# Designed miniproteins, single chains, continued (3): the designs that were tried, part 10

Each design is a single chain, and the fold is of that chain. pLDDT is the mean over its residues in the fold that is shown.

## One batch from the design tools (miniprotein)

Design m8319
Fold by ESMFold2-Fast:
Structure m8319 (fold): chain A 68 residues (1-68)
Amino acid sequence: SPQAIWDAAIAWLTANADSLSEVQLLEALIATYDRQIEAARAEGRDDTAAGLERQRDSLLAALEEARA
């Protein structure tokens, strides 16, 4: 589910906060979300893909703020 992917993403951020910059963490998560969205679309899981796209938009906004 999109929520389970988000929970896993937050856990990964917490685990890697000391070793990577905020920009690097967000870029890695966005790349992971892009792959998950592509997979969901390819499998016809449009509702899952839409949920992941909304979460990705939140990560993109955070990335723009982190780069400012």
Scores: mean pLDDT 82

Design m8320
Fold by ESMFold2-Fast:
Structure m8320 (fold): chain A 81 residues (1-81)
Amino acid sequence: AEEALAELQRAADELVENSRKGDYEGVRKAARRIAELLREHPSDEAHRIVARTGRKLMELLSDEERDRVFAVVDEAATEAL
């Protein structure tokens, strides 16, 4: 549904913003929400939002920040299963 894509975009934006702030609890919460939405409402559009979000993180974060954020995202995605 269009509402699911809007919610996914909101969660993706929260993930980026919290990553910039170093708020890893916020990163975990946003990542968990993204994983839940992607599981419940998979679509090509949803995957494009996730890919775009990953690209933004690559552009905004240092190598060290990127490693930490991706570790938190991986943990959150596992918890959402």
Scores: mean pLDDT 82

Design m8321
Fold by ESMFold2-Fast:
Structure m8321 (fold): chain A 92 residues (1-92)
Amino acid sequence: SSLELVEELLEKLKENSMNPEKVIELLREAYSRATDPDLRAVLAAGIRRLEETVAYLESNPELSELQKLVLLSATLSEVTLALRQYMSRLRR
């Protein structure tokens, strides 16, 4: 089910929060398994946002490790919030 897929994904994202490439891989795997078009839209948006953040960090090597961590954490929080909001809609 979409609910089980998102619950599994959120746990895996929590375990891989320090590895943005792995997070993008996990989101793409979930996208390939998703059958709900609303979930696919949320996952696609999350993939784009993380890829944009990674590209920004690669283009700005002068950023401190703390600045990079804050930006990555902020983007990951946006993605996990969107997934949790999707789950909440399924439970209504």
Scores: mean pLDDT 87

Design m8322
Fold by ESMFold2-Fast:
Structure m8322 (fold): chain A 84 residues (1-84)
Amino acid sequence: MLKKEIEELERKAKENYAIADTFLYYGLNNPAEPAPQELLEYVQQLKEEYPDVPAEVFPQLTIDIPRKKGEEARKKAEELREKL
């Protein structure tokens, strides 16, 4: 059902925006505020995928990547919603 696909895409967008907002709050360059373990695991995964990327670039990537995924999911949900 098209409606269920839209709901799943909207949920995926919400989850990705929440991840981006959390990384924006904690930041990899702010040692005064400890990040949750789940965020540290995500950062380690990105470092393994992009070993040649300088550490100072990761704070921006941890925000930009989930934000882009959220935007793509939201755009696809809106496109499908117009067909209802």
Scores: mean pLDDT 71

Design m8323
Fold by ESMFold2-Fast:
Structure m8323 (fold): chain A 91 residues (1-91)
Amino acid sequence: IKVSAEAHADGRVTVTIEVLNAKERVRIILVDLDTGKVLGVADLEDGEKAVFTYASPRETLSIGVYASQIREGQASVAELLGEFTLERPAA
């Protein structure tokens, strides 16, 4: 899985996730680690991308990217793939 994240000066945050070399469908879960709130969920196959865009009033954000494998229509327990700290750029 390839992850890129960008914070914009207007308070918008964009996270792009691409699934590479997957044999099964993968469920991606994006979480705000400061609040525990789920920011987005996407089910992706090999070669697919998900783009999550949301607004935050905070200058510093901690984001967790979790993934579950989907087999026979059931999602496995989500595993943390990475944590990212983003800072809002100066205007």
Scores: mean pLDDT 73

Design m8324
Fold by ESMFold2-Fast:
Structure m8324 (fold): chain A 91 residues (1-91)
Amino acid sequence: MLSDEEKEKLIKALEEADKNKDGKLDEDEVKELGKKLGLSEEITKKIISLSENGEVPLSTITDLLQAVVFKDPSLVPEELQPLAEEIIKEL
């Protein structure tokens, strides 16, 4: 599994790889991130289900992944904290 430092570097790399620069990650980018973090397909699909028009806001992804990397669910809004806790539990 990736270390917390490696996960943070991966998150930053994916944010920089946002080629459309509209502040959203597409479903393929979310799937790649989930695979790199060692998340189950089920959890990755739950993150993708937050998508609006096939894209997840970069801020939502960044907050979720920072909560996972730092093991702090309070980094996301209350509505997303259960998902952040599930992700942390799987890692």
Scores: mean pLDDT 69

Design m8325
Fold by ESMFold2-Fast:
Structure m8325 (fold): chain A 113 residues (1-113)
Amino acid sequence: MGDAEEARRAGEEAYEAGKKAYEAGKGKGGWKGMAAAGAGGTAAAVGAALAKRGAPGEAAASAAYVGGKAAAEGAKYAAEDPEGGEEAGRAALGAGELARYAAEAAEENARKG
C-alpha cells in the first residue's frame, strides 16, 4: 500500500468527489457535515506535510493514499448532507486538492530516490 499510483488515484477521486459535493451543496446553508470533510482534509494535510519534508517516497505515498481515501469519503458525506452542503462541499474540495498535491509530491520523492 505504498504505491504512488494508488495514492494518485485516491487524490484524484477525492478532488472529483469534493467538486461534486460543492456543486450539490451550493446555497443549502448550514455547517453540519463540515466535520467529515475536515477530517479528510486533516489526513490529506498530513500526507502533504510528510511528502514536503522529504519523507521516503513509500511513506509519503502511503500517507497520501490514506489522506485521499479519507477526503473522498468526507466529500461523499458532504454531498449527502443538505444542511451542511455548501460549506462541507467547499471543505471537501479543499481536502481533495490537498490530497492530489500530496500524491504528486509522493511521486516526485519516489522518482528522485
Scores: mean pLDDT 62

Design m8326
Fold by ESMFold2-Fast:
Structure m8326 (fold): chain A 96 residues (1-96)
Amino acid sequence: DVERLRRELEELVARLTALVDKHLADKEIREKILKVQKELAPAFAEALAAGDEERALELLEEFLLKVAEIIGDEQAREDAERAVRLARELLRRERE
């Protein structure tokens, strides 16, 4: 069920966003996240411009996993991995 997969992805993204937002009050964590974003942003923009959805998801996964590592939260790591798996499954089903 594509609709169920979309809802699960939305819930995971909301949970990850809320968790990251709590840690953004810490200047050191914020600066580390910005550094990762700056390093990955050009490649992500290139993948999006090329329509390379799989490459864009790989870069998003790398970003989310590095953010989870910076904040030191294993639940965020698990949620990031699950969110990317759901996004890939949704792309596969939408191509049908």
Scores: mean pLDDT 80

Design m8327
Fold by ESMFold2-Fast:
Structure m8327 (fold): chain A 84 residues (1-84)
Amino acid sequence: SAAPASEVVIEREVEDVRAAAEEIVAQVEAEGKAPSDIPGASVRVTRVEVTEDSAVVTVEVTYTDPETGELQTVTVTIRLRRKA
């Protein structure tokens, strides 16, 4: 079927969980303000949760399905863990 809303999970190990989470948020916010190469596409941060050893950053990517003309949303969840 034409693509329904989907979820993507990315897991990464980083030395500084808080710094990495803040960098990801800053990059997504910068991309959301820049013109997109995909007409009607947008990206935004919807959730940020940071602990000492882990962080979760949730990003929504919205685009128009070219087959149906319907707005579709892909949720990207980035899970960060402290590197051993």
Scores: mean pLDDT 74

Design m8328
Fold by ESMFold2-Fast:
Structure m8328 (fold): chain A 84 residues (1-84)
Amino acid sequence: DEKEQRFLELVRREAARAIERLRDEGKISEEVADLALEALADPSAGVVSVVRRLRESGLASEEQVRLVESALGDAILRAAAKVK
């Protein structure tokens, strides 16, 4: 589905920007940002795996996981607004 692929690409781009911003602001560690960006780049799992992989890694605090989860949620809403 072309619309579904476009939506997923927009979510990945918006989420990547938000994660990079959290890293640059020092709100998440570089290790957490790297893992989240790798999870976003996974074509088999996509954005739905990001929070799970961060929790399973043991590298992220609950606060860092919540920040990434919020960034993903915002990215989904922004992507949904752009898909028509």
Scores: mean pLDDT 78

Design m8329
Fold by ESMFold2-Fast:
Formats: C-alpha cells, structure tokens, sequence
Structure m8329 (fold): chain A 79 residues (1-79)
C-alpha cells in the first residue's frame, strides 16, 4: 500500500536527517535531500516535519526547509 511505502520512506529519511541534525554533517544532510527527491521520500519528509513541529518548532522549520529544497529538485527532475 502507498501509506506503508510512505511510512517506510519516512523512517529512512528520519535516520538520515537525525545524523544531519546530530552532527554527522553536510554529507548526511545531502543524502537526506537526495532520498527525498523521490515522491515517497518527499511525502515521508513532510510527515516527519509535521511531527517535529509538535515537539520542536526549530527542528520542524529546518526539516521544512530541507523538504522545500527536495521538492524543488524533484520538480526539476520531473520537468
């Protein structure tokens, strides 16, 4: 099911973003953006961003910014 695929993608994106936010640096951040340039990965990242806005608005804002960049790259890739 599509929802199961999005939840799986969300978990993968969360691992990559956690490394980026936890100090694993620029490379992990770029990997998170790359993974999120696929439809399921992007949907997972948006779900993750919404969840973090409930816990930590600053982290949620950073995730939203990453999602925005990934969305732009995906749009360019599919154009």
Amino acid sequence: AADALIEEAKKKVEELVKKSLGGDGKQAGQQAIQYATEPAGLAGLYRLSAEYFKKDKKVGEKLKRIAREAAARLAAKLA
Scores: mean pLDDT 72

Design m8330
Fold by ESMFold2-Fast:
Structure m8330 (fold): chain A 115 residues (1-115)
Amino acid sequence: GLMEELRRLAREVHDLARQGRLDEAMEVFRRMVQLAKQVPEEKHLEAARLLVDVVDALVEEAVRQGRYDLAMEVARMGKEALMELLKQTTNPEDIIKLIGLLLRVIGIIIELELR
């Protein structure tokens, strides 16, 4: 199903990032973002958590390599995806948790801009 594929793509991004293969990791991350938009509402929080974990890993490796523009692109894409999921989520508990995840990604963007 869609969540199984999303988890597979997340693992692939983590593995590629760990290997320093950022351009390949970005291609997989773009596919992951598009797939996350297609998950049913009850899976939005799980998809959002996978997206944030991948954003953290990609930003860390991009910063380590001095690829700050790529780090910003990743964080911006993560923010946009989380905002789209949040707009389509109606469960109040999930909304609060999604806002928390969105604020974490916004924090990454602010840190990258203030360097």
Scores: mean pLDDT 90

Design m8331
Fold by ESMFold2-Fast:
Structure m8331 (fold): chain A 67 residues (1-67)
Amino acid sequence: SAREAGRRASEALKSGDHEGLLEGVREIADSGRPDAGLLAQIAADQARSRGDDETAARLRAIADAAA
């Protein structure tokens, strides 16, 4: 569910779990939430800031698709 995906993404962001973050954000985007693109963009910036360029690029692709 979108709620469960949001919780998972939030926990992954706090713990530095880049794969869990990507999974959670993808589920939120798939749910059709109007804020999915913005959430993916924030997550992408956070992953890049931590040096995970691969996860950041994947999250940015989700943001661009949702816009």
Scores: mean pLDDT 75

Design m8332
Fold by ESMFold2-Fast:
Structure m8332 (fold): chain A 72 residues (1-72)
Amino acid sequence: MMSEEEQQRARESLLRAVRAGDAVATRVGLHDLRKHGTEEFFREAAEEALREARRVGDERSAAVAEQYLASL
């Protein structure tokens, strides 16, 4: 399982990917958090990524985040 510091770095990388419009990196970040982070941290990070993707108009990253949240 990821440490709290590793989860925070993964969250920061996820948000950078979303802001850059990089749906592939967004998917990788969500996958890593889902597999190696806590369910609670993953849910919060995925919800934040979804809000950020919608804010910046990254529809592909938004769809990825929605799919991961629906899999809980």
Scores: mean pLDDT 84

Design m8333
Fold by ESMFold2-Fast:
Structure m8333 (fold): chain A 80 residues (1-80)
Amino acid sequence: SPELEEEIKYLLDKLEEYIRLAKELGKEEAAEKLEEYKKEVEKIYNDKSLSDKEKKLKMKKIYEEALEIYNEVLQEHKEE
């Protein structure tokens, strides 16, 4: 659906942003984990066995987990 495509594009853009920041701050482990989430998003998007609803639920979970990593990276930067 168009809504699902927009949500996926948004999530992929956010993951790219988070990966870039993690790499810039030397957080290699965080960057690697975020790159894994990006691959998972692409797999979910291309999985023809999943409904749009199931894809949205899986994407939401990945977004929440990626946001937690991003917040941890930001917290370390602010404490210095």
Scores: mean pLDDT 82

Design m8334
Fold by ESMFold2-Fast:
Structure m8334 (fold): chain A 99 residues (1-99)
Amino acid sequence: MREEAIRHLEEAIRNLEKAIEYLKQGKVDEAISYLEKAGEHLERALRLAPPEVRPLVEKAINHVKQALDAAKNGDVDTAIKHAEEALKYAREALERLRA
């Protein structure tokens, strides 16, 4: 359970980093694809995570949803901001699981 949750958080982080990179390049369609993949990995991590880490994963999921909505509306700056917040919470969740 813990190792599988860690793997999904690591994949979510990689996909969020790629999404932010593509948003900064104005490649919104590619960014949306990576945000969706990040969200899938975060949802999987949430189901596998212990109760103490779940609130951090839930915050990351909420920010991915807001980043997706902003990106789909062409608001790239807002999408980047929410993707960076999602990345922050995903990294914090990963650190807690590794401790």
Scores: mean pLDDT 90

Design m8335
Fold by ESMFold2-Fast:
Structure m8335 (fold): chain A 71 residues (1-71)
Amino acid sequence: SISDIQQAINNGDFDQAKKMVDQYISSNTLSPMQKKIVDKMKDSIDKKDQFSAQVYMGMFQIVQGVDRSNP
């Protein structure tokens, strides 16, 4: 789940975070904006940049919330 990915990032467990992000992407259809944000998040995880990964996670959740409100 998205909350489990956030927890892995917050714990600095970047190997687990990367695996979970890949599983999330394979299980969900992403909008073009969500895909751009996820690509940035994965780049941050690969660089072990916890701050940037947290920022992109927050942005992803906001965009997902907006998409969810669309009928």
Scores: mean pLDDT 81

Design m8336
Fold by ESMFold2-Fast:
Structure m8336 (fold): chain A 83 residues (1-83)
Amino acid sequence: VDQKELQSATQLALDQFNQILQQRQNTKNRLLSAINQLGKLDSDLASNYLNKLNEADKQGPGTARQQYENLLNEAESEIANLN
């Protein structure tokens, strides 16, 4: 195998992996921000979402991201309903 071809394949895999990790972290950060905002309106409801986030953190990489996105949509809807 050409070392240049191996480096290109490794770089592509690293870029894809880093994009997945970055997207997962960005979604988690957005969810945490939504939970913090929700906590100013309803602390008990925010605690429930934080517990769901902690449960999502225990899931495999693909499942965790999807759960973060679902929780973010739910938390944003709760914030809209409370405003």
Scores: mean pLDDT 79

Design m8337
Fold by ESMFold2-Fast:
Structure m8337 (fold): chain A 73 residues (1-73)
Amino acid sequence: AEAARDAAEVAALTDRMLANIPKSAEIQAESFREMYNLTDEEYEKEKERIKKAAEASVPGAAQTLVDSRRAAA
């Protein structure tokens, strides 16, 4: 029961985090474009890199958040 609850909570957090990644990656890449004067091609590559890195980290981040909440409760 507990493992099933944790899995459901991690899945829900993962879905929410994934939904926000495209916009967050775009904002972050735009900041880099302005800061480092990136070309359009470099901007698109950086945006995709940030997006992929964020997507890869999401399951671990969601699990860590769930674990931290349980430890605090």
Scores: mean pLDDT 77

Design m8338
Fold by ESMFold2-Fast:
Structure m8338 (fold): chain A 68 residues (1-68)
Amino acid sequence: PESLRELQERLRREALELTVEERYDELEKLREEFEKLFERTVPRELWEELMEPLREGEEEGRRIREAR
């Protein structure tokens, strides 16, 4: 099974790639899948922290897209 660190690194990378490609349907599915996973396994405070890489990936992907 993936460690929390591996899950967070994957979340950030996939969010970045999907945002650069403007695949927002898949980005939303990615968010929902990870939110459900973390919500079931950790308290709310940790859940929000674990989801932070998604926002970082989205912001970086938006900056890359806008710079094109």
Scores: mean pLDDT 77

Design m8339
Fold by ESMFold2-Fast:
Formats: sequence, structure tokens, C-alpha cells
Structure m8339 (fold): chain A 95 residues (1-95)
Amino acid sequence: MEEEKRRKEEAEKLLEQGQELLLQGIQYKKQGDMEKAKKLFEEALKLLEEAYKAGKDDPKIVNEVLAGLERLKYEAEDIPELKKKIEEKIKKLEK
């Protein structure tokens, strides 16, 4: 029970950080700073993948990560290289 709580807390922190960077990336994209947006989206992708690995046994965390990745994919629609990376990650995590 304590080990499960630690994994959930770690996964929740990673998920929160990934979601925060995703929102920051969206803000820079709206400002036309595509290079900064791309960098923030790539960091958000890494954090969401780490959140999945830490919380893969928790359906709530898994669903929140997948929702975050789908939103990241949508926001990266005008960055084809990054969109492909996100699609590959989603496919791997659904297995």
C-alpha cells in the first residue's frame, strides 16, 4: 500500500509537470514562437511518458496521460516530425 502511494504520487507529479509544459507550449505557439513551443512540447512528451511508466497500474493516471498525449498530438499538428513521435508513443503505450 505505501509503495503504491509513492508510485501514484510520483506519477501525479510527472503528469502535472507534463500538463504544465504542454500549456506553456500552447502559449508560445499562440505567440508565434514555434521553436520554443516545439521544445516545450518535446519536454511535455517525455514527462507524460515517465508519468505512464510510474503509474501504468493506475487506470486514472493511464487515462489522464493518454488524454494529455492526444491533446499534445493535436497541438503538434503543424509540427509533423513531433506529431509522428507522439503517435508512435501512443501506439506503444496502448499495447
Scores: mean pLDDT 82

Design m8340
Fold by ESMFold2-Fast:
Structure m8340 (fold): chain A 68 residues (1-68)
Amino acid sequence: MELYEELKKIFEDSGIELPDELVRRLAELAGGDKEKLYEIIQKAVELGNGKLTPESLRKAIEEEEKKR
């Protein structure tokens, strides 16, 4: 239902351990918009040199927050 719950489940199923706070911030920035969500994740993967990590996701989220 909420993006936060869906994302947490997807990451857990994929064996990716992410801090709860980062998943919440990602869902909040996306505002229920799946396209926006994918844009942020894609940036995180680029920042992580092809890997999604807690650090790369955090940096992608911070970049999106700076646009506001």
Scores: mean pLDDT 73

Design m8341
Fold by ESMFold2-Fast:
Structure m8341 (fold): chain A 70 residues (1-70)
Amino acid sequence: HMSKEEELERLRAEIDEFMKQLNLTEDERKFVNEQFEKIEEAVKAGRITVEQARQMIEDLKKRLEEVKKK
């Protein structure tokens, strides 16, 4: 079984690959990193579960795809 910290590291790696594939701007990368840090803090503080964090990250990916369309 993977620890909470290990699952967060895996999610971070997933987001890093996603950002790399989309060729994000500096502002887009800052936004993504800021959102991920908030999610990571919320999980570590026990405010949300890792499963909720995964959902938030999927929502973040959808938001980035929408931004890239504009």
Scores: mean pLDDT 78

Design m8342
Fold by ESMFold2-Fast:
Structure m8342 (fold): chain A 94 residues (1-94)
Amino acid sequence: MVEVVELPDTREAVEALARSAVEGHLSGKPAAKYVAQGAETEIASMREHPDGTYELDIVVKYPDGRIEYYHATVLVRDGEIVSAGVRLKSEEYT
């Protein structure tokens, strides 16, 4: 038995998953409250590889001027997300 699931836009689904993964990663940290209060999450870059791998650079900007840079890797096979990983790349504050 096979379920047919149509994703209207794979790119949009990848972006949504990457944002959710960053929020999930931050849920165990003291900064989670800032994310919940509407810290701005921006996708700085997205790169699609021919093998179905997506690499995203995600920037989280906090109201106090702190900036966190995340790297997300999403593997897509046959239009379905197989795996996703998120890593904190660097932290800066201005």
Scores: mean pLDDT 66

Design m8343
Fold by ESMFold2-Fast:
Structure m8343 (fold): chain A 62 residues (1-62)
Amino acid sequence: MLEEATEALSKLTGLPLPVARALIVREAREIVANGFQGLSPSSFLAKLGLSREQLEELAALP
């Protein structure tokens, strides 16, 4: 899940894998903190097909 999402974002943006991973985790944390109000169908996380459970799991990562 996270590796697949990281590779997809890295390919889309040209960012290094560690940077893409950090952005995914940060976005997941903000979406969860805002009660999922930040997750629109146009967002890259929505395009990756991540569930609420998967977003909460990512938000809990160190």
Scores: mean pLDDT 70

Design m8344
Fold by ESMFold2-Fast:
Structure m8344 (fold): chain A 72 residues (1-72)
Amino acid sequence: LTKSEAITALRGVPDERRGSVVRSLVLAYPDAKQDIADAAIELFPDKADAIRAASKITDPDAFADALQQALS
């Protein structure tokens, strides 16, 4: 998964599904955590600081939880 593919997957997702979709994407592609974080920052710049904090988490499950919370 690339940043561009993550942007495509997240673009057009309704606000109420944003967190759950991001969580699912991280769990499906744990090796792409940075690309997913960068895509989320590009689409949701108002959440950038929370996303950057979450991206410091090495564990994929904990990262997925933190990123879902940041985008909810």
Scores: mean pLDDT 80

Design m8345
Fold by ESMFold2-Fast:
Order: C-alpha cells, then sequence, then structure tokens
Structure m8345 (fold): chain A 93 residues (1-93)
C-alpha cells in the first residue's frame, strides 16, 4: 500500500511550513493528480499501478527538495496541496 506516499506527503507538508517555491507547488499538484489517477484505476495491472505510485513519489520528493529553491510561493497553498496528497494516498491505502 501507499505508506511511502503518505510519509513523503507529511514530510512535504513540514517543508512547506518553513517555506515554499512555485516549483514545489507545481510538483505537489502533479503528485495529487497522479494519486487521483491511482484511485480511479485501482483495478489496473500491477505494472501501471507501480509506475503511477513511483511517479507520484518522485513528485513528492521533488517538492521537498525544491521547497527552498526558485521563486517564493504561498506556504499555505503548498501545505494545503501536501495535505491533499496525504489524504488521497491514505484513501489509496
Amino acid sequence: MAKALVEGAEKAREAAREGASEEAVGELRAAAELVRELLENKDAPPSKLAALETAAALHVVAAVVSAKLGKPADPEEAVRLAEEVAELAREYE
């Protein structure tokens, strides 16, 4: 199940509270969209599910790494998006 996605999203939420970038916000939006695709395609082949989980996890990692890089963004928006990713990942679990 998507435990690593939940843990990654919680880490992204904590990073966002310290500061956010437009890049981090974009990465979190991409992660949320991919987790929604996972929820819509639960019956998909294991290879497709693994690819979507990996892509979502990479976007979450990118959000954490980019939080202190690039153009400043609204930390509240980044926190909201990270919480959304965590909620969707918990639903997938």
Scores: mean pLDDT 80

Design m8346
Fold by ESMFold2-Fast:
Structure m8346 (fold): chain A 89 residues (1-89)
Amino acid sequence: ETRLALVVLRVSGSEEEALRAGEEAVRRLKKVPGVVAVRGPTLSTSGPVDGLWELLIGLEVEPSVDLARVEEVAASVPGVEAARVLVEP
């Protein structure tokens, strides 16, 4: 039994820097216990909003996953100004 989760990143810098930060977030998230699959990163906008790029990373997670740890790991990536985790209700 797994759940779908979405990690939303807001990243400063250029589009290239934002995509590299997203790629690093994907690499780190794959190492979190309870994360089964990771998809992305994908840019959610055609340009920065309020000076930040928004990136989406899809996760498939075990029910026992520490979502606070998922958010902490994503937020720890250089260039990431904000990270949040959304789980389907």
Scores: mean pLDDT 85

Design m8347
Fold by ESMFold2-Fast:
Structure m8347 (fold): chain A 81 residues (1-81)
Amino acid sequence: SMREIAERVIELAKELGIKSPEFVETVDRLARADSPEARAALERALELLEEAVKLKEKDPRKAVSLATAALLILIGEDLNL
């Protein structure tokens, strides 16, 4: 479900130190929108954050780059709601 994807995105972001209430609210808005575009953004962000968590210790620079890409995708989609 959209909610399960959103909860996993928030969890992975926390593992990377991303805990801002504003970011959590952005993810929650996308989950509530229940649009194909919001779903695609959340699914893509999930893929990027999963890879970022895996690389956190081995390649911190790539991990930050992937996490940043995920944040930009989510923020960009939120602005189009």
Scores: mean pLDDT 88

Design m8348
Fold by ESMFold2-Fast:
Structure m8348 (fold): chain A 60 residues (1-60)
Amino acid sequence: MEKLRNLSEGKATKEEIEELSKKTGIPASVLEKANRSEPLSEETGKKLQEAIIKLLDELE
């Protein structure tokens, strides 16, 4: 999905962040911080990483 690629490149739109939030259960504010390359706490960083891995597994 282009949405994950856009997030990793810091190019995700607000709409893409909202859709990822709905699919991952991660708050949009956390995804916005990741998109801006702002530091996340270890707990929120782990949740984001696990959610991304789950989404990537669904593409296989």
Scores: mean pLDDT 71

Design m8349
Fold by ESMFold2-Fast:
Structure m8349 (fold): chain A 95 residues (1-95)
Amino acid sequence: GLSEEEKKLLKEAADHLRKAADALLNEDLETAQEHLLKAAELLEKIKDKLPDGLKSLPEELRYIAENIEKLSPEERKILAGILRGTADRLEELAS
């Protein structure tokens, strides 16, 4: 099971993913990048305790942040949906 501190890190990471999604939809790529990197930092601290399907998430978020300017408007909308869904999954793990 997760500790209360680990649950807090998951909830903070989820909040950053939601803010990144909102920024992507507002075409604020700098703000989206900052929130993706903050989510990656928080998740890296608990990487070993993430489910196998989420263990690569910190690396995936860093890659997205580094390549964010290459995304089309359609890809940004799809990514925003994925980030919101991922935030929901992190909040479920923290419950």
Scores: mean pLDDT 91

Design m8350
Fold by ESMFold2-Fast:
Structure m8350 (fold): chain A 95 residues (1-95)
Amino acid sequence: SESSEVAHRMLFLALHGVPLAEAYKEEGERAEKEGKLELAAEHYLKASELYREIGRLGLEGAALSPHPSETVVVSSQLFIEKGEELEERARKLLE
C-alpha cells in the first residue's frame, strides 16, 4: 500500500537522506565541471528532491508538536531552500 511505502521512505530519509542528498550535489558539481550538463542536472534534481522531502517532513513533524523545535523548523526551511536552489540550477543548465 502507499501508506506502507511512505513509512519505508520516511525511515530511509531519516537514516540516509542528508548524506545521499549531499553526495548527489557533489556528483552534480563534478559533472558540471566536466561539461556534462545533462548528467549534472540529473544529480542536482535528485539532490533537490531529497532536500525538499527532508525539509517537508521536518516541518510536518514540527506542526504536529505542541512545542516545536526552532532548530528543526529553521533547518527544515533551509533544506527546502537548498532544494529549490538546486532545481533552479539544474533548469538553467538545460536551457
Scores: mean pLDDT 85

Design m8351
Fold by ESMFold2-Fast:
Structure m8351 (fold): chain A 74 residues (1-74)
Amino acid sequence: SMEEGIKKARELAEKYLEEAKDKVTKDLLGLLLNLLSEPEVDVEQLRTLAESMSRTAKDELGKEAPLEIKKLLE
């Protein structure tokens, strides 16, 4: 279900945020986690943000983490 996907995406985003070392990656993962925690989750916005984050990231985690989170929202 989408509710279960959102819950798993939040858990995964929290885990990646703990692992992240790059400041930009931390800030964007924090934004993603905040959006996943909203009462009304805009899944389309989250998918777009995750894809953009992966594309622009310089660190390996910043490239990989958003795409793994996005998979849980499909």
Scores: mean pLDDT 85

Design m8352
Fold by ESMFold2-Fast:
Structure m8352 (fold): chain A 73 residues (1-73)
Amino acid sequence: SLEEKLEQLRAALEEALAAGERALAARIYSEMGDLHFEMGDLESALRYARRALELDPTNERARRLLAEVERAM
C-alpha cells in the first residue's frame, strides 16, 4: 500500500540521515516528494524537494519535482 511504502521510506530516511549518507537521504526525500505530488499534496511535495536539494543540490529528480510543484501552484 502507499502507507506501507511511505513508512518504509521514512525508516530508510532515518537510517541514511543517522549514517550521514546525504546523497541517499536526498534520493529518499525525492521519492517521498514524488509520492506526495502524485497524491496532490503540493505542500509536502515542495518541502521534500527542498530538503532533498539541501542535502544534494545535484539531485536531478528533486530539481524536476521542484519545478513541477512550482508550476502546479
Scores: mean pLDDT 88

Design m8353
Fold by ESMFold2-Fast:
Structure m8353 (fold): chain A 90 residues (1-90)
Amino acid sequence: ATAERGKAAIDALVAARPDLTREQVMNALALLLVSYALHRPEELTDELIDELFKDESPERRAAVRTALKLFGSLEALVQAAIDILAYGAL
């Protein structure tokens, strides 16, 4: 992944949710990737987000929903999450 794609994606997410820190957004995306690896859902519905992240903060669930809306599909969200986390790695 290119650093420019990851930077643009995280900047867009933080702009959409200025109430969240970059760290909170990155943590929510890391949890999403773990959940995706374990369950491999075909699509990520609002109901499935609430169930998979029921033990997480409302802010983390809201970050996942914002990201899904922003990137348009689960596949695009997973790719954006990979790009963001690769950018965030030193």
Scores: mean pLDDT 71

